Designed miniproteins, single chains, continued (5). Designs and how they scored, part 105

Each design is a single chain, and the fold is of that chain. pLDDT is the mean over its residues in the fold that is shown.

## One batch from the design tools (miniprotein)

Design m19647
Fold by ESMFold2-Fast:
Structure m19647 (fold): chain A 88 residues (1-88)
Amino acid sequence: MYNSPYTLTPEEVAEVDAIIDYLVEKGYISEKTAERIRALPDDVAKVTGLFLLILFENIIPPEKLTLALARHRGDVEGLLAELDKYIN
């Protein structure tokens, strides 16, 4: 990916992985799509790939996703519970 470097914290890595797993569990993305995102070479590519997927598939409004992430930093269970309210 050709952009400024960005490194995820361990908490952000856990959040990204949890969101990917959640989207597969709810049937919004395929496991093959999830594996493609997980296989991306750097943190910027993973975050960008996940956000573009959410945008193109219209799974969650980007503003709601951003707010949920900000509210639930380091709380994966709380993050997934808030995302569930937006999708279910």
Scores: mean pLDDT 72

Design m19648
Fold by ESMFold2-Fast:
Structure m19648 (fold): chain A 71 residues (1-71)
Amino acid sequence: MEEAKKLYKQGDYKKAGETAKKQGDKAEKEGNYLEAAKSYQLASEAYLKDGDFEKAKEMLGKALEAARKAA
């Protein structure tokens, strides 16, 4: 999470989104759905700022699904 947040603050939105997605995928495989939801949410925000609306929408969907599993 720290690495993706740092990239986001530096304005490297594409790399921030890719890093956050990778962290979300790892957290989901480990059953840590709360961390997966947070990571996918960051990825969605990063892709939105990068102008990649399709990837942002995909990541938002993954964040919502992970949040439902965490509840």
Scores: mean pLDDT 84

Design m19649
Fold by ESMFold2-Fast:
Structure m19649 (fold): chain A 76 residues (1-76)
Amino acid sequence: GASDPAAAERLFALGERAFAAGRYETALMYYGHALAADPDSPRAAEIYRRAGEAARRLGMEELAERFFAKADELEA
């Protein structure tokens, strides 16, 4: 399907607000939706890194490691 960069930007901003509020599960949900809205976004690596931080805050260590690895892959 077609990407929606505007939706991705809005969803990422909502994720950042949730993260700042300590709502890490909600942040992770918004980051996931942002990546789904625009998978080829130039922000994809940043969003994966933020998702990894949220997953780590939730004690989801393996998920955090996978997100950080994906961010590193996209910036290589």
Scores: mean pLDDT 88

Design m19650
Fold by ESMFold2-Fast:
Structure m19650 (fold): chain A 95 residues (1-95)
Amino acid sequence: GPVVELEGEAVDADGRRGKGKLTLEVDSIQETEDGVLARGRGKAELEDGTVYEGIGSVAVNRDGTAIGTVQSADGRTVALKADPEGAERAREALG
């Protein structure tokens, strides 16, 4: 499947905010009322060196925003709001 990459502001499992990069290897794409939801294997790398790997999703919304999430095997989650350029690229990659 396609690979989606997002860069933007991340919120980690402890509520800390910072810059991050999220990569999703897409297994499935679903249309939603708000846009498109892609799911697959995710990896998030935060600027502090923290890495999350596990089940990922990227939601590309009709308003032009994109939000990625990764849940690691221990249940910890990170959320990343894409910058505008990353959101546009994700929309193009997912249709």
Scores: mean pLDDT 84

Design m19651
Fold by ESMFold2-Fast:
Structure m19651 (fold): chain A 64 residues (1-64)
Amino acid sequence: SPELEALVARLRRTVAEMNRVYDEIEEAEKTGKLTPEQMEELRARYDRLSAEVDRLAAEIDALK
């Protein structure tokens, strides 16, 4: 269905963004160049993206 296709596309985009933020966290931990506040914001962003992935996955499962 078009709704399912749209949700799958959004899930793929959200996972890609979550992976980018994860890479930024890994780099920041290795280099130590970010402040604690900047690190906390990156982790908060990752947590929000992770929650969005879970929400989208649940919506996709409900449409099957």
Scores: mean pLDDT 87

Design m19652
Fold by ESMFold2-Fast:
Structure m19652 (fold): chain A 98 residues (1-98)
Amino acid sequence: MEKEKYRVRLVFEGMTDEDYEAMEKLALSVATQMGVKLEVKRISRDEIELESDSKEAAEIVANRVIAYARKRGLKPVRVEFLKRVNGKWEVVEVIEVS
């Protein structure tokens, strides 16, 4: 029996290695300030995943990363919220960003 886990997938347009490194550092810093564990992964050129045992923490970190990305001139395209249910990942919400 596994504990609940939450993921947020962030999709950007034209994410560089430098953009990813900056966003990863920000995400980990925010998680540290909140006293939560966070895993950050780059799953494709334009996609990153944030994973936490706390839904609220994952959402707060995701919002901070999106705001920071916009400040860097990087365009967010999509945000997907996922929850692990009975050992599988389910997409619970998708936000298309204009």
Scores: mean pLDDT 83

Design m19653
Fold by ESMFold2-Fast:
Structure m19653 (fold): chain A 94 residues (1-94)
Amino acid sequence: SERDEVLKRLEATIRYAEAVLEQLEANPAVPEELRAGVRAQLERFKELRERLEAGEISAEEASKEADVVERELLNLVAQAHTLTGLPLPVVPPL
């Protein structure tokens, strides 16, 4: 179902965000503001998953909100890459 597909996407993106956060936590060159930003996006994905599971939002609305949060997360990843010169773990969201 569309709901199951969006839930799988959110779970994959949460795992990606967690892997990114672990990489940023391990690197002292990364500013705390970037780590805080990634943590904030991770929490938004978790809240979105919870709202979708609770039936508070439709799969379509969850997908649209996930697109926004993913864009913000990828902007933070790009900033971290620019500052560190190291590739962050590439775990593609499904």
Scores: mean pLDDT 82

Design m19654
Fold by ESMFold2-Fast:
Structure m19654 (fold): chain A 100 residues (1-100)
Amino acid sequence: MKEAIEELIKFLEETKKRVDEAAARGDRQAFLEAVNEGYKKLLELISKYKDDPEIVKLAQEAINALKRAVELYQETGDVRAAAEAFKKELDKIIEKAKKL
């Protein structure tokens, strides 16, 4: 695996776990904190790997997944539904990354 792909996959898996744990507790603050930390790290990855268009594209897809999860939470007030939707999108991104 390229180091960039490995770092991206590891980060996405850690973010998925953190979001799932927050949702399992019904902890809205922990969910939003996990989303904010994820967003910051994805921006750092885009900056670090700016010359790798495949990594930038997958990181952008992950940012869009975070945005949709926040929108779903704002519409429903359901942190578990938002976390489940986010995990499904993240799993697809992880599978794309593994094929690089």
Scores: mean pLDDT 84

Design m19655
Fold by ESMFold2-Fast:
Structure m19655 (fold): chain A 55 residues (1-55)
Amino acid sequence: SAARRQALAAELERRSEELLEQAEKMASVGSDPKFVQNLREMAELYREKARELLA
């Protein structure tokens, strides 16, 4: 249903934002750049999936 798709998209967008915040935090404490990049890539995939669900 459209309502369920909207709810899932909202959850994916929130998860994406949390991953970006986590990546910023990890970068600020000098974490492995490769790990930080992986978190950003995961966030982008979640955001893209949310857009697809709403298309």
Scores: mean pLDDT 87

Design m19656
Fold by ESMFold2-Fast:
Structure m19656 (fold): chain A 68 residues (1-68)
Amino acid sequence: MELVERYAEKIYEILSQYVDKETAEMMAKMIEKALREDSKVLSEDELKQRAENTLKTAELIGKFIAEI
């Protein structure tokens, strides 16, 4: 679904600032798979909320990696 793909792209962009492209792509694919499974049981609004929370977590992880 377009929503899942768009959030996976945003997560890749954030992570690619802190880690190499291969690692960022792997992590983004894992998150995309998780969100795609969630999309089967969650409403669009619930999926957006989960994706936004995941995006915030990715930003925090990236920031921690950059500070190490």
Scores: mean pLDDT 77

Design m19657
Fold by ESMFold2-Fast:
Structure m19657 (fold): chain A 106 residues (1-106)
Amino acid sequence: LSPEEARRLAIEHAERAIKHAEQALTAVKNGDVETAKKHLEEASKHLRLAAGYARQVSPEAAEEFRKASEYIGKALEALDSGDYQTAIENLKKAIEEAKRALEILR
């Protein structure tokens, strides 16, 4: 895998992760916990792929994707405990870190 291909794939998966995280945020705000969890699972999957590809071109971007994944995990735990405010806070943090990683890759 070339560094250019790795960067492109990291960006593509990061954009998908951000989109799913934003949809999860909207679902939590609407009280749709089941839909939020499905989007968080997709965001988590795409963040892991983004981090894996980013490691080949930018360890800094890979670390920010890892932090985003930790915040997604905290959001899922908060949803399971019915703490929607904490879920929203962690989800916003995850989106922020993923966007920061995306800007590093651009």
Scores: mean pLDDT 91

Design m19658
Fold by ESMFold2-Fast:
Structure m19658 (fold): chain A 79 residues (1-79)
Amino acid sequence: SAEKRALLEEALRRAIEETEVPEEVKKLLLELFDAAAAGDEEKGREAAEKLKELLGEEGLKEVGERIMELARRHLAELA
């Protein structure tokens, strides 16, 4: 449902904001999230490419895993 999607998006946004990364990385993560939520494939690709340049493939995977862990905690609290 739209309500469940909104809860997931809120949990993910909070997870990104709480992630311990440089501010520039956090801005790109939020840009990627906003682009994905809006269906803006071009902006999403640009943000993802910049993140990959800054973090590398392994670093991006590690940051993604941390965000997903935090998002699960927030989702449990919001639900």
Scores: mean pLDDT 82

Design m19659
Fold by ESMFold2-Fast:
Structure m19659 (fold): chain A 116 residues (1-116)
Amino acid sequence: ESLIDELAKELGVNLTNEQKTTITSAINDLVSNGSTDSLKSFIKNSSDQNVIKLVALLYAYLLYSKLGKSASVETLVNKTLEFFSSSLSDSVLNSLKPDITKLLNSLENGTIPVFS
């Protein structure tokens, strides 16, 4: 199972095959060559708040995986919000902050986050 499928299951989100393919390609571009444009474009053009939340949490998880415990939860939250600041309104960014914080705290503490 992919990381995307695991996060979708935790959030109760049903992604289309097209959405899964687009997100997977954008994440692979980000991880392989540092390209941010595909992921930012996908988020900017998405109208589904649960899909936006899924992608923001996926990005935060990838930052945690890459940086490990070398960065604070607050730093990783702020980096995630800054990454999407050009693609999302302030109200949407503020709505994501609690869920991103919950995910990162759960990863730091070795607990399983519950999203509903």
Scores: mean pLDDT 77

Design m19660
Fold by ESMFold2-Fast:
Structure m19660 (fold): chain A 96 residues (1-96)
Amino acid sequence: SMTVPPSAYAVVIRFKREVSEEDARKLAQELARELGVEVLAMVTRRLPSGEVWTVIAVPTREDALKLVEAARERKDYVEGAAVSADIVGTMKWAES
């Protein structure tokens, strides 16, 4: 996969166990589209806990914060969302 720029920001969205990987990816894509946020990369994984995580790389801090806030509003599907301090490590982990 292409290296994400060091100036990019990673958003981690944590979905509830009942959310499928497809639905998590779809919701993340819809949120980015509705907010006009450019998606540089996106990876979705189901963890051993059963929780689904989507990691989204975006170009600006403002875009990252918009995605975090919008994701947190979806309390029916989302456990939590945050901006990652380590974009490269987070993206490599998500792709593993």
Scores: mean pLDDT 80

Design m19661
Fold by ESMFold2-Fast:
Structure m19661 (fold): chain A 91 residues (1-91)
Amino acid sequence: EPVPYSAEEVVVKKLLEKLGKERLLEMGRRLAEEYERAGRLDAAARLRELIEEFQREPSFEILARLVREMAEAAQDLGDEELLKELQEAIE
């Protein structure tokens, strides 16, 4: 059951615990590259901006936005395997 206050925080904590920060950043970068290959330059730029913001000032708020964008990107690009990896990490 979704809780607006803590839902993204819970997801982010589970993803960090199971995948780790480096894996999450790798997934984000790969999705940005896939967007560029698909000709979706605006979507790629937005994802890259979130990655850069998180690297400059690491915070759960920025990471939660990055994770949400990665899930949307995986769905948009039809990357079911990556989307399943994210879902399995949060159970």
Scores: mean pLDDT 75

Design m19662
Fold by ESMFold2-Fast:
Structure m19662 (fold): chain A 92 residues (1-92)
Amino acid sequence: MSSVESLVKAYKEELKKIEESELKPEEKEKKIKLEKEIVEGMLRIIAGVEGIIARNEALKAGLPEEEAERIGREKAEEEYKRLEEEFKKLLE
Protein backbone atom coordinates (compact mmCIF):
# COMPACT_ATOMS: atom_id res chain seq x y z
CA MET A 1 0.00 0.00 0.00
CA SER A 2 2.59 2.64 1.08
CA SER A 3 4.87 2.05 -1.95
CA VAL A 4 2.01 2.45 -4.48
CA GLU A 5 0.72 5.57 -2.66
CA SER A 6 4.27 7.03 -2.86
CA LEU A 7 4.46 6.26 -6.60
CA VAL A 8 1.05 7.92 -7.21
CA LYS A 9 2.20 11.04 -5.32
CA ALA A 10 5.49 11.19 -7.26
CA TYR A 11 3.69 10.62 -10.59
CA LYS A 12 1.15 13.42 -9.89
CA GLU A 13 3.96 15.81 -8.86
CA GLU A 14 5.92 15.06 -12.08
CA LEU A 15 2.79 15.51 -14.26
CA LYS A 16 2.15 18.90 -12.58
CA LYS A 17 5.76 20.00 -13.28
CA ILE A 18 5.42 18.93 -16.94
CA GLU A 19 2.08 20.79 -17.34
CA GLU A 20 3.52 23.96 -15.71
CA SER A 21 6.65 23.83 -17.93
CA GLU A 22 7.16 26.00 -21.05
CA LEU A 23 7.75 22.89 -23.21
CA LYS A 24 5.99 22.32 -26.54
CA PRO A 25 2.85 20.08 -26.36
CA GLU A 26 4.76 17.27 -28.20
CA GLU A 27 7.59 17.32 -25.62
CA LYS A 28 5.07 17.33 -22.74
CA GLU A 29 3.37 14.22 -24.19
CA LYS A 30 6.77 12.46 -24.47
CA LYS A 31 7.62 13.28 -20.82
CA ILE A 32 4.18 12.11 -19.61
CA LYS A 33 4.65 8.81 -21.50
CA LEU A 34 8.13 8.37 -19.97
CA GLU A 35 6.78 8.98 -16.42
CA LYS A 36 4.09 6.32 -17.01
CA GLU A 37 6.77 3.87 -18.24
CA ILE A 38 8.87 4.59 -15.12
CA VAL A 39 5.87 3.85 -12.86
CA GLU A 40 5.11 0.61 -14.75
CA GLY A 41 8.77 -0.42 -14.35
CA MET A 42 8.68 0.26 -10.59
CA LEU A 43 5.49 -1.79 -10.18
CA ARG A 44 7.17 -4.68 -12.09
CA ILE A 45 10.19 -4.50 -9.74
CA ILE A 46 7.94 -4.62 -6.63
CA ALA A 47 5.96 -7.56 -8.08
CA GLY A 48 9.21 -9.32 -9.09
CA VAL A 49 10.51 -9.14 -5.50
CA GLU A 50 7.30 -10.83 -4.25
CA GLY A 51 7.81 -13.54 -6.90
CA ILE A 52 11.40 -14.16 -5.71
CA ILE A 53 10.16 -14.46 -2.09
CA ALA A 54 7.43 -16.95 -3.10
CA ARG A 55 9.94 -19.01 -5.16
CA ASN A 56 12.45 -19.14 -2.28
CA GLU A 57 9.72 -20.17 0.21
CA ALA A 58 8.65 -22.99 -2.16
CA LEU A 59 12.29 -24.18 -2.43
CA LYS A 60 12.66 -24.15 1.39
CA ALA A 61 9.45 -26.22 1.61
CA GLY A 62 11.16 -28.90 -0.54
CA LEU A 63 9.36 -28.29 -3.85
CA PRO A 64 11.29 -29.01 -7.12
CA GLU A 65 13.07 -26.03 -8.76
CA GLU A 66 10.74 -26.13 -11.80
CA GLU A 67 7.61 -25.91 -9.60
CA ALA A 68 9.19 -23.20 -7.38
CA GLU A 69 10.03 -21.09 -10.49
CA ARG A 70 6.43 -21.50 -11.77
CA ILE A 71 5.06 -20.39 -8.35
CA GLY A 72 7.38 -17.37 -8.39
CA ARG A 73 6.35 -16.34 -11.93
CA GLU A 74 2.63 -16.73 -11.14
CA LYS A 75 3.01 -14.69 -7.91
CA ALA A 76 4.90 -11.90 -9.73
CA GLU A 77 2.20 -11.70 -12.45
CA GLU A 78 -0.65 -11.67 -9.88
CA GLU A 79 1.09 -8.98 -7.79
CA TYR A 80 1.79 -6.81 -10.87
CA LYS A 81 -1.92 -6.89 -11.86
CA ARG A 82 -2.95 -6.10 -8.25
CA LEU A 83 -0.46 -3.19 -7.98
CA GLU A 84 -1.48 -1.78 -11.40
CA GLU A 85 -5.17 -1.84 -10.36
CA GLU A 86 -4.32 -0.17 -7.00
CA PHE A 87 -2.31 2.52 -8.84
CA LYS A 88 -5.26 3.22 -11.20
CA LYS A 89 -7.69 3.40 -8.25
CA LEU A 90 -5.44 5.86 -6.35
CA LEU A 91 -5.14 8.10 -9.46
CA GLU A 92 -8.92 8.73 -9.25
Scores: mean pLDDT 85

Design m19663
Fold by ESMFold2-Fast:
Parts: structure tokens; sequence; C-alpha cells
Structure m19663 (fold): chain A 74 residues (1-74)
């Protein structure tokens, strides 16, 4: 589980980069995807636009985790 999550983080970061986050925002997003406590703090500080991008990054990460876990189980 943790290994699939870690491997999927670049997918979430790539989606956020595609949606226009700058390198500093991408670094903060990576930290949030790795640590739920960091996500809670950033969520409170982030704009509505940044929260929308974060939600899409989480969706992309979740799909990547599911695909990696399915491959591992096969």
Amino acid sequence: MAAAHAAAIPVGVAEAARLGLDPAQLEALRAALEDPAAAGRLWREWSEEQRAIFARAVEALGRAVAALEAERAA
C-alpha cells in the first residue's frame, strides 16, 4: 500500500503541473500528498483554485494507486 502510494505521487504532481501550479506550489502539493497532516495545514491556507487542483491531483493519484495495486495483485 505505502509503496504504491509513493509511486503514484509523481502522477498527482504531474496533473497539478499540467493545471498550472508553479514549482513552489508543486513542492507543497508533494508534501501534502505524502503527509495528511501537511495536507490539512495547506488546505486551510490554500485558495479555492488551489484546493480544486489538489482535489484533481488526489483523484489522479488514487487512480494510479488502484492501477499499481491491481498490477501487484496479478
Scores: mean pLDDT 74

Design m19664
Fold by ESMFold2-Fast:
Structure m19664 (fold): chain A 70 residues (1-70)
Amino acid sequence: SDAEQEEAVRRAEQDMRDQLVAEGVEPELAEEAAREIGRELRRAIDGEIDDEQLRQRVEEVVEEAREQSE
C-alpha cells in the first residue's frame, strides 16, 4: 500500500540521516541528503528509475554530503 511504502521511505531517510551524522556529516546536511534519497526512493517505487539508477543516485548524494562537510 502507499502508506506502507511511505513508512519504508521515512525509515530509510531516518536511517540514512543517523548514519551520516554518525560518520561526521553535519546534521543539516545529513537531513538534506536523507530527504533527497527519500525522493529518489519514491521515484524508484513509482517506476520512474530502476534499481541501478537508484543505487548510483544514492551514492552520489552520500558522497556530496560527505564532501560538503569538509
Scores: mean pLDDT 83

Design m19665
Fold by ESMFold2-Fast:
Structure m19665 (fold): chain A 67 residues (1-67)
Amino acid sequence: MADELIAQARELLKQADEAIKEGDSEKGKELAEQVLKLADQLDPVDPISSSLFRMAATVAKKEAEKT
């Protein structure tokens, strides 16, 4: 269900943000990439939530790459 995918994406994004904040750029990037893959899987079920997670994960991935 979309609800479970949304919950998983939210948790992974939270972990990515925490890793980046702690200076763990590699972990932050890996978690952000997992959110991007999850957003792609969510797209056929909930395209709006998919777009929001894709945008957030893209930002997180870029921040991790700069750290």
Scores: mean pLDDT 80

Design m19666
Fold by ESMFold2-Fast:
Parts: structure tokens; sequence; C-alpha cells
Structure m19666 (fold): chain A 93 residues (1-93)
């Protein structure tokens, strides 16, 4: 249902915000675990192929930044994930 999809996207948004905070703190292990949880929640959401491709791109960018130790960029990438998810929630309302 639309309501179930919105609830799942709200959880993804929360995880992205927590991931940004962990990345800013330099906590790689926490940021990676939050990214893993975020991907698992996204797999439960009914999205268009275009929306899925954009989200995968943002996830891979976040992971790349974390692996390079670029925590500032990783935090921005998590913020980008959060903003895109907010746009998806507004579209579904």
Amino acid sequence: SVEENIKKLEKVKELAEQGSKAARAGDLDTARELLNQLVKELNKVDLTPEETARLIGLVLRSLGALLEGNYDEAAKDFEGLKKFVEELIERLK
C-alpha cells in the first residue's frame, strides 16, 4: 500500500540522517552498518527503475567516500539520500 511504502521510506530517511551523523563523527563501522540497513529497507520499497537507479548511485557514492576515508563527502552523500527520499515521500502523498 501507499501508506506502507511511505512508512518504509520514512525509515530510510531516518537511517540516512543517522548515517550522515556517524560519517561526520568519523565512525566508519556505524556508518557502514547504517548504509547496510538503509539498503535492506530500500529493497522493501516499490520504486520505479529510474528511482532505484538514482538511489543505488547515491548508495555507491556514500560507500566509496567512506572507504576512501572522506567522511565529509560521505556525510553529504547521506544528506543527498535523505533529500531524495523526502522528495519520494512528498510524491506519494
Scores: mean pLDDT 85

Design m19667
Fold by ESMFold2-Fast:
Structure m19667 (fold): chain A 80 residues (1-80)
Amino acid sequence: GAALEAAAAEALEAIDAAETREEILAAVNRFLRTAVELGAISVEQAIGYLLDLIGRLLEAKNLEEAKAAAKETIARVMAL
């Protein structure tokens, strides 16, 4: 719904503005919390997405790869 789309848009803006992997992770964490509150995903699904993203952020060679992984995580939730 509109609230989830707004949360995704806010998260994407925060990811684009992020200067660190920690800021990228914080933006996705905020989005996933909102997705749980709206009933779009379960808490267990949110934890799964966060753990997957943490692994991808650790493997990312640069900030642009890290941002791409974060944007893919948001896209996966929005496609449910």
Scores: mean pLDDT 91

Design m19668
Fold by ESMFold2-Fast:
Structure m19668 (fold): chain A 77 residues (1-77)
Amino acid sequence: SLEEILKKLQEAADAVVAGELEKADEILKELIKEPSLTPEQKRLLQTILKNPDPEVRLLALAVMITVVKREIEKLKK
């Protein structure tokens, strides 16, 4: 579900903030396998995994979290 994807994206962001990069990478690899993500979102996740910069990872995760939150809100209205 989108709610489960949102939870995992938030957990990945929290792991990056905590310096737990291995944990963040595990969560991102799981998300890439999610059938409800678009091909564009999956490419973004793969790009994040290849980029060692935690600031870039956090920014991209924040964008994805915002998009997923908006989609959840649209489905409730």
Scores: mean pLDDT 78

Design m19669
Fold by ESMFold2-Fast:
Structure m19669 (fold): chain A 68 residues (1-68)
Amino acid sequence: KKYIEEVKKAAEAGLPYRASTAGTEGVLKENPDASPQAIANAGLGATMGALMGDPEFAAKAVEDGIKA
């Protein structure tokens, strides 16, 4: 529902595990047929965004996974 907002919140807080979990959950919820690669890319991108303090990077990685 608002998985992107949860990912951004986690990334802003510097919580890579929470950002990754919210991101992969969002991809699975919105795109249940997502490939393992799309899910992995969303999780990795969300983690990297959180580690860099870049919530927009984290959100885009998850949005790309939802669209894949």
Scores: mean pLDDT 81

Design m19670
Fold by ESMFold2-Fast:
Structure m19670 (fold): chain A 105 residues (1-105)
Amino acid sequence: MKEEALQQLEEAIRYLQEVVRLTEGEAKSIAMAALAYALQALKYAQEGNYEEAIRSLEEARRLVEELVRWGEEGKISEEAKEAARRALEYLEKAIELLQKMLEES
């Protein structure tokens, strides 16, 4: 399960890097903040600190949900919106897996 959680998180980070590349201005700032939270969560998860990892991922998810809304409003490109949607999917999967690990500890 830890390996699966880390894989989902690494995929989320990959798509967040794509969102950063595809955005400018305020959207880029939000994407960079989401990426920073996801990277911090990866470090916590690697250390076995699943509670802090989940907390950081919930912040990343909140920011990515905002970017998806901006995409629906046409404020970012369709390509950036799709990358943000993929990042959100992987963030949610990572949170679910880490929560299961925390409950089984």
Scores: mean pLDDT 88

Design m19671
Fold by ESMFold2-Fast:
Structure m19671 (fold): chain A 78 residues (1-78)
Amino acid sequence: GAELLARAEAVFREERAQLRELLADHPAARARLEPGIRAIEDFLRRLGQRPVTDDDLRALQARMAELGRRVAALLEEL
């Protein structure tokens, strides 16, 4: 539970930093990804308010996978 959430938060922070670095010269592309990034940030913040369930971890994984697909598609358009 807690260890998996902490690891997911750490991975997300690293991926967020790498994305911002990769897209530093592409402000329009960064703007298109911000809603997805904020959705994951909001989800993680809400998870900190109660005990984490397996359903919560699966939902987090699904949201992160969706963001990853959007990133891949957007990088192909650059």
Scores: mean pLDDT 77

Design m19672
Fold by ESMFold2-Fast:
Structure m19672 (fold): chain A 80 residues (1-80)
Amino acid sequence: SAADRALKAANALQQSADDLGIPVRSVGVTPLDASGRELGVYIDAPSEEDAQRVVEEAQKRLIEDTGEEITLRLMSEAEV
């Protein structure tokens, strides 16, 4: 389900942040389509570059773990 994919993405984002040593205060994930294969991501990180690095690492993890092409799209913090 879309909710299950969003939960897996949130977990992957947190694990990726921890592994990269990037302090993330909050993570939000919202499905952008009915399947949950396109996910909007909100990350409170020290910089946009740090947030993007976390998203890229999490996307790689999701593809490796699930074999599914799940796309994570970093959203503006102003839209949270």
Scores: mean pLDDT 79

Design m19673
Fold by ESMFold2-Fast:
Structure m19673 (fold): chain A 79 residues (1-79)
Amino acid sequence: TKAEAYLSALEGIAENIYEADKEAGEALLKFVEAAEDPEKAREYAEKAAELLEKDPRTKEGGKALLKMAEELIKLLEEK
């Protein structure tokens, strides 16, 4: 499904983020784990985006990930 594709992409990105920002990577994985709960998924996605934007080593990657997370949340809300 499209949701599964987004989750797999986010997991791969989270592994790369761990080398730069472990807290942001953990928050992103929490978002993936909360995939069945749109409210919890949104909370973790917002936290991950905040941490990514705060890290000077992330070249606007946080904004791109937030956009992908928002799309996933929409897919979760449809169910």
Scores: mean pLDDT 64

Design m19674
Fold by ESMFold2-Fast:
Structure m19674 (fold): chain A 91 residues (1-91)
Amino acid sequence: SQAELRARVEELLKKVEELIKKAKKLYKEGKLDEADKLLDEATDLLNEAERLIQQLSKEDQRELMPRLIEAEAEVVLLRMTLYIEKKLKEK
C-alpha cells in the first residue's frame, strides 16, 4: 500500500540520519575507515529511499524529498571531509 511504502521511506531516512550521526562521531574520534564504512551503508539506504520515494504520491514526495536531499548533502560533505583528512594524514 502507499501507507506501507511511505513508512518504509521514513524508516530508511531515519536509519540514514542515525548512520550520519554515528559517522560524524567516529570522524571526531579519528576512526576514518569506520566512518567511511557507515557512509557506504548510508549511501545504499539513500539509493533505496530515492527509488521508493518516486513511487509515492506527489504530496508525500514534497514532504519527504527535502529530508532525502538534506541527508544526501550531509553524506557528500562528510565523504569530502574524510577524503581530505585521509590525504593530510598520509603526509
Scores: mean pLDDT 88

Design m19675
Fold by ESMFold2-Fast:
Structure m19675 (fold): chain A 73 residues (1-73)
Amino acid sequence: MSREEVDRLVDRLAELAKEDPEVARAFGHMLIALALKSGDAETAIHLARRLQERGVISPEEAEDLIAEAEKAK
C-alpha cells in the first residue's frame, strides 16, 4: 500500500467518523492489523499516525499500535 493510498483511506475513515466514530475506529484498527499481517509494518505505523492526527483513534491507541508494529519489523 502506497503512502497516498493510506492517506486516502484515512480521509475516508475521518469522514465516516463524523457519522459513526466507533465504526470508523474499528475499521482503522482492522486496516492496521491487515498491514501487520501482510508484513508491512511501515504502512501500519503510518496508518496509526494518520488516524491519530485525524482523531479516529486516541494518542494512546496510536502509541500502542506503533510500538507493536515496530516490534514486528
Scores: mean pLDDT 82

Design m19676
Fold by ESMFold2-Fast:
Formats: sequence, C-alpha cells, structure tokens
Structure m19676 (fold): chain A 67 residues (1-67)
Amino acid sequence: MGEVVARAELVIPADADLRAAVQEAMDRARERAVAGGVPEEDLEVYAEVTPLPDGSVRVVATAVRRP
C-alpha cells in the first residue's frame, strides 16, 4: 500500500447527503496532499465510512502516494 500523505475527516448526521460528504472529504485530502508537494498523478484517494453509535456517520478520506 502507498504512504499516507494527507487525511480529511467529516462527521455528518444519518439523514445528510453521504455522497456529497464523501466527495468533499476526498477533495480536501487531495488538495492537502498536492499542497504538500505530491503530484496528483501519484495520488490515490479513498474514503471510509463508519457508522457511529449515536446514528451519525464518520467519513475519513485518505490520500496515499503510490509506492
């Protein structure tokens, strides 16, 4: 797996637009990685969605540099 370069995190209520939140988190992670000097072509960005006990949802986007 590649090296983690940047991360972005959002917590949204269960009734929120999950796809919009995922896209926003991924865009933030990508922008942070590029600002840190990693070219977009070397980046892979993925998001993980975790339901929380209170019914909210945690979205974590991770930008990794290809090995």
Scores: mean pLDDT 80

Design m19677
Fold by ESMFold2-Fast:
Structure m19677 (fold): chain A 89 residues (1-89)
Amino acid sequence: EFEERIKKLREEAEELLKTAEEALKDPKTAELGKQIRLMAEGLLRATGMAEKALKAGDKEVAEKAIKDAEEARRQGRELAEKAQKIMEE
């Protein structure tokens, strides 16, 4: 189920990019928006590495890339939650 995990991470990265765009429009959350965007781009880069590694048969490299992606997703979600709370007020 590596492909399903990668697909889910990619979808979550798209959501983080959406949140980053909204956060960047508000001066109160602009700095958080920049950080969320960096995490989302890191997540997309890691998922791309995982896809490439899987095609090459490098399951070990793919697993490492997926773990890196999951960490970036975790950090991005924490920042997104902070930005969302500020934007609702």
Scores: mean pLDDT 83

Design m19678
Fold by ESMFold2-Fast:
Structure m19678 (fold): chain A 87 residues (1-87)
Amino acid sequence: SVREELERIGEEVVRILEEAGLEEEAKKMRQALEAALTQSDADMAMQVAMMAREALNILKEKRPEDEESIKRMEELLRRASEIVAAL
């Protein structure tokens, strides 16, 4: 389902930040994901896309050398944005 895919994207956003050592940012994204799970499909999709975009900006600022994490986050943002466009 769309909701299950969005939850997986949100979980991977949090995991990438945790793996990058950005614990406080990961905690904030976890809270945002928990809030997103209480919303409609459209609002959840928008919130997950916003989370991925914010996380990508954080990675580019704080871990610019981590090309793998940046690329993974760009793919998550693309997938979330495609879901938003389809709704």
Scores: mean pLDDT 90

Design m19679
Fold by ESMFold2-Fast:
Structure m19679 (fold): chain A 65 residues (1-65)
Amino acid sequence: SEDLIRKAIELFREKGIGNTSQKELAERLGVSQATVSRRRRSEFIPRYIEEEVEEGLALIKEGLK
């Protein structure tokens, strides 16, 4: 669900993608590590990157005003 994606992104922002283990993410989201492994690549990381890019673009647009 969208709520799980949101929680995963929050954890990535707290610890960084490379420092966020499958186990820690599974525990925080209340799902299996297998579920995290599948969704990390297809949903969680892509959404995190998308939001980081959107935030960066917003800052650039504001800086050009």
Scores: mean pLDDT 78

Design m19680
Fold by ESMFold2-Fast:
Structure m19680 (fold): chain A 72 residues (1-72)
Amino acid sequence: DNADIQKAIEELQSLPPVTSFPEFNAEQRALLREFAARFPDDSVALALAREFVVYKPETARALIEALAAELS
């Protein structure tokens, strides 16, 4: 739900500023593909997913699940 998304955003904001993202690894790409498959037209959701798969892959997975539940 929105509370899970808000918590994820707050956790991301607690991390140091990023000047660049590293090259995505296989697991990070798999999470992004799953997100894109569930929300193909949601550019905001995809932008958030890119941030989380780098820093908090567990949080990225939880975010995908929370958003999927809202659309069920």
Scores: mean pLDDT 59

Design m19681
Fold by ESMFold2-Fast:
Structure m19681 (fold): chain A 85 residues (1-85)
Amino acid sequence: SLSQRRQQLLLSLTSLLSIADRNLQRARQQGRSDLASRVSRIRQNLNTLRDQVLSATTQSQVDSVQSQIQSQRSQLQEVQSQIDS
């Protein structure tokens, strides 16, 4: 159902925001202002996507937001890899 899909996306966003918050703190502790800026941007994008999930009323809207969440997840993994290096 659309309600179940929205719930799953909200759980995914909550997890990604938690990861972003940890990576932002780590980037700041390392003095990597470039990585901190990238994580901060991802965090803002995730919050915007959360609002879009909450307002989604069609399958097409949910599919679009899911694709955008996957893009943000990939970007966050790339930044995390650089912080871990």
Scores: mean pLDDT 90

